Designed miniproteins, single chains, continued (4). Designs and how they scored, part 22

Each design is a single chain, and the fold is of that chain. pLDDT is the mean over its residues in the fold that is shown.

## One batch from the design tools (miniprotein)

Design m12791
Fold by ESMFold2-Fast:
Structure m12791 (fold): chain A 60 residues (1-60)
Amino acid sequence: SAEDYVRKAEQALREGRYREAIEYLRKALELEPDNFYIRNSLATLLHLLGEFDEAEEVLK
């Protein structure tokens, strides 16, 4: 199910729907909190949207 959310996030990114991609990555991270790929992807998108403080928190 985390993999399903990651796929949905990747599709949203290809369609330019960055906020939806962030929501899918948050759901994936809830299922796999220690997954570095999900954490790093979420932090990268948060930086792109100017949410710098939240991006730093995700990487802790």
Scores: mean pLDDT 83

Design m12792
Fold by ESMFold2-Fast:
Structure m12792 (fold): chain A 60 residues (1-60)
Amino acid sequence: MIEITKGMIVLDLFLNGPRSARELAERLGVSQSTVSRALRELEAEGVLVRLPDGRYAMAP
């Protein structure tokens, strides 16, 4: 479920700092397409920000 993936992404970024979609997919064992969708939703919700290098980070 995408909600579980979103929670896993938030926890990983909170604990380990900025990550790319590829790194998150590899770490979480989820497809890159699922991670990319979750990242877009979290960015739209204001939870995450996309950095200039393409990595995602927790919003300030």
Scores: mean pLDDT 82

Design m12793
Fold by ESMFold2-Fast:
Structure m12793 (fold): chain A 60 residues (1-60)
Amino acid sequence: MRTFTLEAKNITEAIGLALRLIGELPEAEIKVEGNTITVTVPDRPEDIAFVRALQAELAA
């Protein structure tokens, strides 16, 4: 399992990101705490790549 942290600008964005992650990564564990989303995924390259792409999008 791999754990990633995503930082949203506000709670509404955080909830939207969590819903997107639930839809795209059904085997992932998603936790939302305020503006912070913690995602735990299986060690599958495609799942890891998807979460990393979201981290890059949020950082840009």
Scores: mean pLDDT 80

Design m12794
Fold by ESMFold2-Fast:
Structure m12794 (fold): chain A 70 residues (1-70)
Amino acid sequence: TRVVLAVKVKPEDIEKVKEIAEETGGRFLAYDEDKNIAYVLVPEDRAEEFIKRVKEEIPDAKVTEVARSG
């Protein structure tokens, strides 16, 4: 199973979000410039690792689960 996560970050932090997604076996999907939200797809079993890393490396980021597939 895979999960879609919405990560509220500034545009300057998009590259870091992409890096963390790739490191956790996921991928970057899109960035909503109007809402400052990056969408990523990560394996369900690695979603907690992704969220923890985002909070550690981008302290101001907010992460929300928006969808599941699998």
Scores: mean pLDDT 82

Design m12795
Fold by ESMFold2-Fast:
Parts: C-alpha cells; sequence; structure tokens
Structure m12795 (fold): chain A 65 residues (1-65)
C-alpha cells in the first residue's frame, strides 16, 4: 500500500497544475497513519489513503481542460 501511495503522489505532483491541497491532505494522513502502532490498523489506514489519492488523481485529470 505504501508503494502504491508513493506512485499516486508522484502522478499527482507530475500533473500540469498539481492539486496542492489534495497533496497536502495526503501528507497529513500519511503522518497520522505513521503514528498508528498496530500494524493491521496502519495498513488499513494506508489502503484508505491510497483509495482517496486515486480518487483525487481521477478528479484532477477530469478537471484538466
Amino acid sequence: PYDELVRELNELQSLPTPPEKAIEAIGRRLVEASLITDPEERERKLREIVEWAKRKLKEAKEKLK
């Protein structure tokens, strides 16, 4: 899940007009997930962040043009 999230973040940052607020929100959620001591709960949170990042990437691409 973390590798997927890094890929989604790189895609978002490489857009012509990167969605800065969405990128910042993903960063905040990553920090929150990193504070979770339970490995299963942390993985669940990371998967949620990946899903959210994928939605934001789709929205950003549709907003272009």
Scores: mean pLDDT 77

Design m12796
Fold by ESMFold2-Fast:
Structure m12796 (fold): chain A 90 residues (1-90)
Amino acid sequence: MRKEVLTVTFKAKKGETIREAALRAAEQLAAALPADAASASGAVTVGGKLAALFTIGADGKVTVTMLVADPEAVLEEGTEVTATADVFYE
């Protein structure tokens, strides 16, 4: 099994919650996966702090687990959001 690291970074939108930012980051990483990728698992940081864990299955299904006390907290516009994942190949 081959493994690579993939990272996507963007800025929070006006009125975006931590959960919305984490979901968007995981979905953007899923969209960036190579066609031959079998699965991925990773983490989302918001403003440099760990906010969520996520998995992307072979069917492209994204599952996000929030780690913050208040996932509905609204982010300041322009807050850095980064998803980093280990990408697995068959």
Scores: mean pLDDT 83

Design m12797
Fold by ESMFold2-Fast:
Structure m12797 (fold): chain A 66 residues (1-66)
Amino acid sequence: MIDMKEVDEAMALIHMGLGKLFESQKKYEEAIESYTKAAEIARKAGNEELVKEAEEKKKEAEEKLK
């Protein structure tokens, strides 16, 4: 059986890592995009904790962009 949930969780974590990397480089627009993708993928995986973390990080990056 193809475990789509496991693959999606891995993809969400990759996008979370990219968002953190972009944020450390002060590339807030790219960080927001990466966190948005992470939240969408985590939601498909049913990982509510990852969704919450990604949305929180996205909000933090958006505040720094303003």
Scores: mean pLDDT 80

Design m12798
Fold by ESMFold2-Fast:
Structure m12798 (fold): chain A 55 residues (1-55)
Amino acid sequence: ELSENEKKIAKYLVEHYGEKVTQREIAEALNLSQSTVSRHIKNLIKKGLIERKKF
């Protein structure tokens, strides 16, 4: 199960797959704080949905 913000972040990452994206760029694009993006990225890595070495 994903929160709404986790779904938005996951969708953004899929749409930009293969591009160099920073947590700051994701935060700006989705109107979230960098801290919020960082927390959700950690959760997505824990759930096995993204690779840690990308961020």
Scores: mean pLDDT 74

Design m12799
Fold by ESMFold2-Fast:
Structure m12799 (fold): chain A 74 residues (1-74)
Amino acid sequence: TPAPLSAAELRVLEALLRAGRPLTVRELARLTGLSQPTVSRALRRLAERGLVEERVDDNGRRVYDLGPGLRAGL
C-alpha cells in the first residue's frame, strides 16, 4: 500500500483541482506558495501514482494536469 500523500503533494493536487486546467511548475509554485524544486518533486511522486500527468501545451510549455482517473472520479 502506498504511503499517504505529503502536504506538498496535497497542495499541488488542490491547486490543479481549483484551476480546472493544466498548470506549469511556475504557476503551481505561485498558487501553492511552494518553491519550484518542491513542486517538481511533488509532481514526480504524483505522476508515479498516476494522479497527475505531464503534457506539452499548444505553446510548447511543459504542463501538468490531473490523471484521467481523478478527473473522472471528481
Scores: mean pLDDT 80

Design m12800
Fold by ESMFold2-Fast:
Structure m12800 (fold): chain A 105 residues (1-105)
Amino acid sequence: DAEAFHKKGEEYFAQGKLEEAKAYYEKAIALDPNYARAWLNLGLVYFEMGKYDEAVKAFELAVKNAPDEETREEIIKEVAEYAKEHLDVSTYTAVMLRLVGAEVD
């Protein structure tokens, strides 16, 4: 169920339909709040919308809900790669500092 909504979200995100992508990722998370990948993708949608504070909160939840260290490292790497491509140095630095803060607990 959660995976089906997540796949719908990915389809809409690929089409640039950000509001629809957000709605389906939120539905996936409502069924499985520990779905780290859905939190990651919701964060990416918020970044595309220019909602950087909301994006960082979603990325923090993706990291905290990662089932293992490998998945956590993959999430942090994917966020860092995305942020380097789409953000200025100041915003990138602020985002990464918040994610590192979430990690070092």
Scores: mean pLDDT 77

Design m12802
Fold by ESMFold2-Fast:
Structure m12802 (fold): chain A 72 residues (1-72)
Amino acid sequence: DAVVRGIDVLLRARDDPAASPEVRAVIDEGMERVGRAADEEAQRQALLETAERLRELGHPELAEELREAASS
């Protein structure tokens, strides 16, 4: 259920009033990639790639939360 946990993290982050437009764009792109993924492993990889992009934007805590959810 790592994919469901990862999606929950992204939805909560997107709904955060403090989220920048750049963070929201990365989350939306990540969710689109999860939706297009052929299997659960591809969905997990899309979540991990989204976590890395969030880390690069200066949100390491959110990135780690997403990485941990996707790895469970």
Scores: mean pLDDT 83

Design m12803
Fold by ESMFold2-Fast:
Structure m12803 (fold): chain A 101 residues (1-101)
Amino acid sequence: MTDDELIDRLKEALDKFIEKVEKTSKNPELVERIKRVADELKALLDAARAAGRRFTPSERQTLETLIDVLEKLINTEMSEEELRDFVAFLERTVADLRAGL
């Protein structure tokens, strides 16, 4: 999979996950928080693509792991606590990627 294909797959997985969370979550603050961090991640990925930046093997592994987790969560029921923990994980991942870019 190319870096461009990896970005496109991750963005698709994020969009599907947000759609699921908007339909299933009873916490609008948590929904807005996840949408915000997903938009930040998409912006970082788009900026990396526009700059012609190549991901390191470690960054690629992180993004591939995130895609796998998101694809599993789309088909899994989550508690509010599990969703909050995942949002915190996404926020840390975005911060790490931003520091590496």
Scores: mean pLDDT 81

Design m12804
Fold by ESMFold2-Fast:
Structure m12804 (fold): chain A 92 residues (1-92)
Amino acid sequence: SAAAEAAAAELEREGRRAGVEVEVEIRGTTATVTLRGMTIAQQFGALAGAVAAELAGAETEVKVEGDTVTITIRAPSEDTLAAALRELAKGL
């Protein structure tokens, strides 16, 4: 959706400001967010963002490998996915 794509673009912009490489793949109401080059402090920020995304009504799965964090967001709607992505962006 346009709203989820706009939220993904905002997430990529916030990641760039933080020095983090961000890739977002959206399939329906599911997004896979890959964050690369993260410090330990930024990884905690991403985890807090994932929790905030769950409070927005999404389900999140987080995988950490070295300086890379992968977050899978599953939402009941495209509007909820967009809200979840915006909440995750605040954690960066």
Scores: mean pLDDT 87

Design m12805
Fold by ESMFold2-Fast:
Structure m12805 (fold): chain A 60 residues (1-60)
Amino acid sequence: MLTFRAEIEDPLRAIGAALRLIGDFPEAEVSVEGGTITVVAPDDPELAARIRAELEEFAA
């Protein structure tokens, strides 16, 4: 399992980002706590790259 974490200052934006991640990555377990999004996914480097790209999009 791979674990990713992203910090988003706006908690409502973090919730929206988490909901999008749940829809885009059904193989991943997504949770949000305050401004922190945590994604746990299978050991798949292509899936990991897509999750990282989407998290970077929300953090920018």
Scores: mean pLDDT 80

Design m12806
Fold by ESMFold2-Fast:
Structure m12806 (fold): chain A 57 residues (1-57)
Amino acid sequence: MELLEKGKELAAQGKTEEAVEAYREGLKKLNVPNVPLEKLPEEARELEQAGIRAALS
């Protein structure tokens, strides 16, 4: 999912809120749990891995 990749890029640039929205949109399609804005930096890595796993499933 390109949305997950873009979400990671936004988080890396410090645009946490925009990254969460991108992750939510992509992750809903990949059946991955939502993450609060406050936990995005640490959870973003886990969501990325979970999103990849879901996409491969």
Scores: mean pLDDT 57

Design m12808
Fold by ESMFold2-Fast:
Structure m12808 (fold): chain A 82 residues (1-82)
Amino acid sequence: MELVEISEEVREFIETFTGEKIESNVLSLEEALKLVEKALKTLMSEEIAKKVVKILEEKLRETKRLDMELIEEAVDEVEKEL
């Protein structure tokens, strides 16, 4: 199982937009991506959210750390294609 470390800012982002409480600073890659997708779907269309999560998955496999800067970078990459 691939594990990723999440920043405090990402925890607050997910908790705010999904209502799910996150008590660990380490999640599985699959769980982290699922929670980010759920949060992003409250802010944007499902199609765009899925594109962001796909880019984020590729980046997270290399970095193994999820912070708000990485999420913002993935969103920016998708927006440039629109």
Scores: mean pLDDT 83

Design m12809
Fold by ESMFold2-Fast:
Structure m12809 (fold): chain A 63 residues (1-63)
Amino acid sequence: MVGDVARVTAPVPATGPEDLELREGDVVRVLEEVDENNWLVESLATGRRGRVPKVYLEVLGRE
């Protein structure tokens, strides 16, 4: 859900220039649902933005 915080459940490699590389256990904010399978997120640790397959994300909510 847009604006919610999500946890990364497995390592995510960057496969393209718009993709964000993430580590398991990283916490991200969901900025936009790009398509059915991919979300635009921002890493809370680094401030970096990019697309991530939503299958790697567990939504924790706004708190």
Scores: mean pLDDT 76

Design m12810
Fold by ESMFold2-Fast:
Structure m12810 (fold): chain A 61 residues (1-61)
Amino acid sequence: DFDRDVLRALGEIYLAIGNLDYEKGDKEGAIESYRKASELFRQAGDTDGAEEAEKKAKEIE
């Protein structure tokens, strides 16, 4: 499913942005990006990816 593959790819991009923001000390930016990644993974039907992204956001708030 092309649309689901695109949504998953966007989720991976936001996950990477969140990781980068966290490494730079931008906790607020990291949390926002992880939450966007989680939502995109949910829309893609990737429950595992969504849970991982949400866990990362929760760990740093």
Scores: mean pLDDT 84

Design m12811
Fold by ESMFold2-Fast:
Structure m12811 (fold): chain A 70 residues (1-70)
Amino acid sequence: IDEEEIEESLARMVFGVAVSTKDSEFIPNEKASPEIQELEKELHEAARKGDYEKAYELAKKLVEAIRKEQ
């Protein structure tokens, strides 16, 4: 099992959710660290702007940050 493949799969899922909810109001996760909250906000804004390359990169960073905190 390739850890990189698992992280890519999770990033695609997070990216897909961000794109599907891009027109919804962003609700901050107050229980997350400030770093994760900022990444979630940037991901939502990138998806709304249609900057899908940036949104996918932010989704990868968000997955990495969440896994690092566990």
Scores: mean pLDDT 76

Design m12812
Fold by ESMFold2-Fast:
Order: sequence, then structure tokens, then C-alpha cells
Structure m12812 (fold): chain A 77 residues (1-77)
Amino acid sequence: SEEELLKKADEYFKQGKYLDALKVYLELLKKFPNTKYKDYIAKKIYKVAEFFRSRNLYGVAQQYLDLLKKLFPDSKY
């Protein structure tokens, strides 16, 4: 279900497994393109970008920001 995918992605995110979390969030968006969790997922991707920026990993952070803009062009992020 949509909720099961969200929970799985959030569990990976909590563990710092950001690539695994991202893969599950993207799977949720593919299976449920009209999901009510779009803003929530956008915020999670933005938080990953901010984490890498805080570690001076600007190139990796920019990759997540570019993905965010591609997936959510109308988002505040």
C-alpha cells in the first residue's frame, strides 16, 4: 500500500540510509502519482540536501536539489 511504502522509506531515512529511502519514495511516487504525500516527500529530499550541505558536500547536496526541482517543479524547495 501507499502507507506501507511511506513507512518503509521513513524507516530507511531514520537510519541515515538516504539512497535506500529515496528509492522507496520514488517507487511510491511512481505507483501513486496523485499521492497526498508529495509535499512530505519533497521536504524529506530537501532535508537530505541540507544534511550534505552541512557536511560541506555541496556537489551531493546539489544533486538532491536538482532531483527535487525535477520531481516537484512547483514546490517551495
Scores: mean pLDDT 86

Design m12813
Fold by ESMFold2-Fast:
Structure m12813 (fold): chain A 73 residues (1-73)
Amino acid sequence: SPQEEQVDALLAETEARARTASMEELEELLRETAERIKEIVSQIEDPRRAAVILARALARLSEVYLEARIREK
């Protein structure tokens, strides 16, 4: 769906930006990205499909954060 493609594009952009971000910048970026994803997902008419896309996207954001935490020190 167009919304799923938008979410995937945002996740790719966020991952790229996360590679050069400080931890403070990363926390801001992830919060902003999560809010944008929720807005996109709210436009999906099928609530089951919306739930699956949201869960997958939030899992990916969590992975980005954990990867950065492992590399922090």
Scores: mean pLDDT 85

Design m12814
Fold by ESMFold2-Fast:
Structure m12814 (fold): chain A 119 residues (1-119)
Amino acid sequence: SVVATESGGGTFKEGSSVTLSGTFSEPISKFIILGWFRQREGEPRRHVAEISTLTGEVSFAPEVEGRVSISYDEKNNTVYLNMKDLKVEDTATYTFYAIRLSYPPEVVWGEGTKVTVVK
C-alpha cells in the first residue's frame, strides 16, 4: 500500500557528486528508520546509510564514511543520499528502504536506482 519512488540515478564522471532521493506516498513520520543499501553486479547487498527519524542519529558503512551523507525532508516525504568523490566502484543499484514503527516491524522497499560511474 506504500509506494516509494527513487530518482537521481544515471551515468556520472569519476570525481563528481550525486544526490539520490526516495519519496514516499505517505508521511515520513510513520517510519522510525530510513536508509539506503546498494548492490553491485555479482555481489551481495551492502548497507550504505541509515537515519533515525526519532533521534536524527545517522550510521554509515565504513567503506563510504566521509563520502556520503543522509538527510530527509518531512514536508515532501523525501530521503536524500548524497555521495561525493564518486569512484568507478560506486557503480551499483541503490535501493531506499524504510522501517515502520509497528509490531512486527514492516519494511518498505524502493524499486532501485542505477548509478554508473565512468572514468
Scores: mean pLDDT 83

Design m12815
Fold by ESMFold2-Fast:
Structure m12815 (fold): chain A 90 residues (1-90)
Amino acid sequence: VPEEVLERAKEKAREMLRLLSGDINDVAAREEARRKVEEIARLKPSSLLLSSVLIAVGVALGIARRHGAPEEAIAALERALEIVAEAAGE
């Protein structure tokens, strides 16, 4: 993977983490995080970065379910998890 592509993917991953660290009830932030995951998957970065994103989204989804986040927020995180899992070859 070209260094340029990897750095762009890392920047998107940092943006995704900022969105996921906010209010668990913020549906718009979870939808935006899903879009960041789609962008990261499209860039086809290293398997290590994809695995890190998969773990981060999985943790965020677990927290959202435990705390009773809105169905739309949970659905956005579930979709993000599907996208990154498929990209990671799982």
Scores: mean pLDDT 83

Design m12816
Fold by ESMFold2-Fast:
Formats: C-alpha cells, sequence, structure tokens
Structure m12816 (fold): chain A 72 residues (1-72)
C-alpha cells in the first residue's frame, strides 16, 4: 500500500509540473494514472473508511489538476 501511495503522489507531482510546462495532455494522463494507483493502494487497505478517504483525497487533487489543464 505505501509504495503505491508513494507512486500516486509522484504522479500527481509530475502532473502539476506538466501543467506548469503547458502540457495539458500529459497533465491529464498523469492525473488519471495517479488516481488509478491510489485505487490500487486503497484495495490493499483493510479499513474501508481509510481506503475511501485515500480515494477521495486523490480524486479531489486530480480534479484540481484537470481544471488547471482545461484552462491551458
Amino acid sequence: AKELEKQAEEKLKEAEEAVRQGDSEKAIELAYEAVRLAIQAASQISDEKKATELINEYNERAIEILKKAAEL
């Protein structure tokens, strides 16, 4: 779980960097990949509430990146 969470965090950071560089397509792809990795991490968490909170956190952060990418 922790390794997948780290990978998801790294993908969100790469997506934010892509937004800064004006690469909307790359930002969108990386944001979706981060959500996919967060869902995989959540699937390894036995606590359903913690798993749901993780998915919601990454979904909200990804939506913010997608909004910024759409403004490019």
Scores: mean pLDDT 82

Design m12817
Fold by ESMFold2-Fast:
Structure m12817 (fold): chain A 58 residues (1-58)
Amino acid sequence: MRKEKAYELAKEILEKTDQTEAGEGMIDLVMKETGASREEAREAAKKAVEEVKKKRAA
């Protein structure tokens, strides 16, 4: 559940802010809001970035 919540939050932040990059501030926010570890938050952010890039590159 934490990994799923981290991914969804990261994706939401990227989509709402029109960003295609995961900064440290976003990773810190994901950790704080979801309780995910730094590693889990980084993986979630990376997956969210790839998904957003795929959608925006189309």
Scores: mean pLDDT 73

Design m12819
Fold by ESMFold2-Fast:
Structure m12819 (fold): chain A 73 residues (1-73)
Amino acid sequence: TEYEQQYQENLKKAKENPDDPTPLLGAAVSLKKLGKLEEAARLFAEVAERFPDHPAAAWAAGQSKLLKKEAEK
């Protein structure tokens, strides 16, 4: 599927560019679209933890909390 391809591509880019939060954030979004909410929450938390000064960090932290709650249902 489109989201599976995006997830794999973003994982590869994150591995190649460990100082860039954008591919890891993209991978988290793709996991969310795939319904893998717990894995998506983990990656969003990782973005917020590793890149706290990035403009997306607060949003990523919020997404992690929301998706973790959704995954528990």
Scores: mean pLDDT 82

Design m12820
Fold by ESMFold2-Fast:
Order: structure tokens, then C-alpha cells, then sequence
Structure m12820 (fold): chain A 90 residues (1-90)
């Protein structure tokens, strides 16, 4: 899978000083989560969940809302993996 090459740059972009870059990165991660099986996403959850939790407090309301929606979707898709990470990093 190309996830090993695509996910790390997107995670880096979630920390960009440019809110347009952060917004695009959340949207792209959302597309990857939708297009890939849960088993394929699981190895990346510890890289994905902590930055998304930080983005819930982002100064840009669009970034906050997309991060909230993606995190909610991840909880519904992979609750057993995602909920412990939220507890650990909250």
C-alpha cells in the first residue's frame, strides 16, 4: 500500500503554519480513511489521532470542524483502537 508514503507527509502538513495547508491535509486524511479498509488504517492511528486532537483547538473554525468530523468518523469506524488513543492524548 502507498499509505506508508502518503500518511507521514499529511501528518506533517497538519502542523503547517498555513491554515489552508492544515485544512487540505485533514480533508486528504478523511479521503484516505474513507477509501481504505480499517485494517489498513490501524497502523497509522497513533500518528493520526494526536494531531487531530490538537486541531480541535485550531484558530481556524473550518480546520476545527473538519478535524472534529474526521475524529468522530474514526471513532465510529475503529472505536477499540481510537478511544484508547483519545484517552491517552486528551
Amino acid sequence: SDLEKVVPPLIEQLSSPDPKVRLAAVAELGKLVLRNEPEEIKPYLEQIVPPLLRLLSDPDPRVRELARRLLDFLVKKLPEEVLPLIEKYS
Scores: mean pLDDT 87

Design m12821
Fold by ESMFold2-Fast:
Structure m12821 (fold): chain A 107 residues (1-107)
Amino acid sequence: SRAEVLREAVDFHHGVIDALREMLSASREERLATLRGLIEAQELLIARLRAEGADQDVIAREERILQLYREALAAVEAGDEERADALLEEAIAEERALIAELEARLA
């Protein structure tokens, strides 16, 4: 159901915030591995949200987060540490905002 997939999305995004925080002090190799895993997991979550009929506003926010991960991955691959750090901090802020939105929809 939509409520079930939204609860699972909240739990998922809490775990993602922890991973993003850890990446701020991680090696380049660890950042690459984590970002690739987050991109794959986020794509699967978006596909499931679409299948369960989640609102387009939720899908749009999830797609924005996916874009931030892809941009962060590109920055890490390019060796642009300043840009990578800025994008990871932006991703943490967007993840927190998304969790608040999802919890509001479940209330």
Scores: mean pLDDT 89

Design m12822
Fold by ESMFold2-Fast:
Structure m12822 (fold): chain A 62 residues (1-62)
Amino acid sequence: MSPEELAEELAKKYGIPLGTAKAVVKKLGPDVTLEEIDERAKEIAQKFGIDEKTALAYLALL
């Protein structure tokens, strides 16, 4: 899966803007999988007491 396709799948799955999804993929690198992004979102969500959608937005900003 290309980084562009991965970003589109993230945007669709979580209902986030495509720009946010692209930023997440860019920060995690070209070999990241959807499953790895899901696990990171879950970890951030649990750590900060927020939902996974918000966790992805935070990951995009960091």
Scores: mean pLDDT 78

Design m12823
Fold by ESMFold2-Fast:
Structure m12823 (fold): chain A 69 residues (1-69)
Amino acid sequence: SLEDRAAALLNELGRALRAGDLARAREIVDQLLSLGVLSPAEAEEIKAALDAGDYERAERLLLRGFLAL
């Protein structure tokens, strides 16, 4: 399901963030955007938070997007 796929991507994103793999984290955000889990505006805001090193903000934005499903 879309929810199962989104949950798997969120778990992988968490792993990428813990590893400091920002390139992988950005790829996963793009995949979530492609699935319609994130709007373009939400995806850009999350990427901006990642680029700023504000991982807590990135995680909060992702959880809000996921809860909106």
Scores: mean pLDDT 79

Design m12824
Fold by ESMFold2-Fast:
Structure m12824 (fold): chain A 59 residues (1-59)
Amino acid sequence: STLEELRKRIRELVLEESELTMKFLLAILNGDKESAEKYQAKADEIAAQTQKLIAQLKA
């Protein structure tokens, strides 16, 4: 169903954001500021997408 596909997409985005957050923290620990900035920006973008889909799920 469309609702199940929406839940699946949200789950995938949440996992991707979690992975990017871990990569960001490891980049900070290693002093890699350039990689950290890239991972943070991508995580923020995915978080915004996830919030929009959650709003659709609640409607």
Scores: mean pLDDT 87

Design m12825
Fold by ESMFold2-Fast:
Structure m12825 (fold): chain A 55 residues (1-55)
Amino acid sequence: MPSREERIEAAVERIVATYLALNPDATPEQVAAVRAEVRATLEAVAAANPDLVIE
């Protein structure tokens, strides 16, 4: 089974893909910032809620 960290990374990539679909003119720097913020948020939520399932 994928680890929690692997699930968080998968979720980050899915969210970033959605962001790019909605913001096709986003710069690589903006995409990197969104990826970092989403990852930090999901890691914080996962740490606070150990039973939370992240897809």
Scores: mean pLDDT 76

Design m12826
Fold by ESMFold2-Fast:
Order: C-alpha cells, then structure tokens, then sequence
Structure m12826 (fold): chain A 79 residues (1-79)
C-alpha cells in the first residue's frame, strides 16, 4: 500500500508539471492568436484558423489531464 501511494504521488507530480507546461504553451498561443487577428490578409486568416485549432486541441488535452489528475487524487484519498 505504501509503495502504491508513492507511485500515485509521483504520477500526480508529473501530471501537474505537464499541465503547467501545456498551460504555458496555451497562454503563448493565445497571444499569437491576438496578434494574428490584427492581420486581415488571407494568410492572416489561415493562421488564425490554425492557431484556434491548436488552442482547442491543447485545451482538450489539458482537460483530459486534469480529469486524470482528479481521479488519481481520489485514489490517493482512498489509501
């Protein structure tokens, strides 16, 4: 049981670090999106669509990792 608790705690720490990295990237992409929106050219519009897709995919990934983190925290509480 003690070894399982340590394993879960280590996974929680790794997930929290991964989420923090992805949230930092998300913040940078949102800044790039605001800059890209200022360019009204065809190329600017295409870049906006690509950035919006990348942001959406990252938000989904962060959401899934947060769900996994929540599950692990519940499992840790049961031990």
Amino acid sequence: MEEEKKRIEEEIERLERRIAELERRLAELKKELEEAKKDKSEEGKKKVEELEKEIFELEIEIGLLRIRLGVLKIELKKL
Scores: mean pLDDT 84

Design m12827
Fold by ESMFold2-Fast:
Structure m12827 (fold): chain A 100 residues (1-100)
Amino acid sequence: MEKALEAGRKGARTAEESGRRGKGGSGSAAAGISSVGAFVDGAIAGGGLREAFASEGAKEASEGAKKAAEGAYSGDQEKGREGAREAGEGAIRAAEAAAA
């Protein structure tokens, strides 16, 4: 649980920092992809993704991840960044529910 949570937070923070340093859409899109990747890697490494996805937070996490990917594909910097953030928040909600 904590590994997936930490990966999501780290990814979202990296997306924000990359957007601040970058020159616009391409930087944010790349950050969005990186955030999703970090979240997924953390969840897989933690082995808890399936258990976490048994919770109500699973929907938010998957929606956020999809939004981040779409933002990256379309070059929509705000969508990619927001999607990465939502994926992280959804993972937090799912992990909290699974931990309860």
Scores: mean pLDDT 58

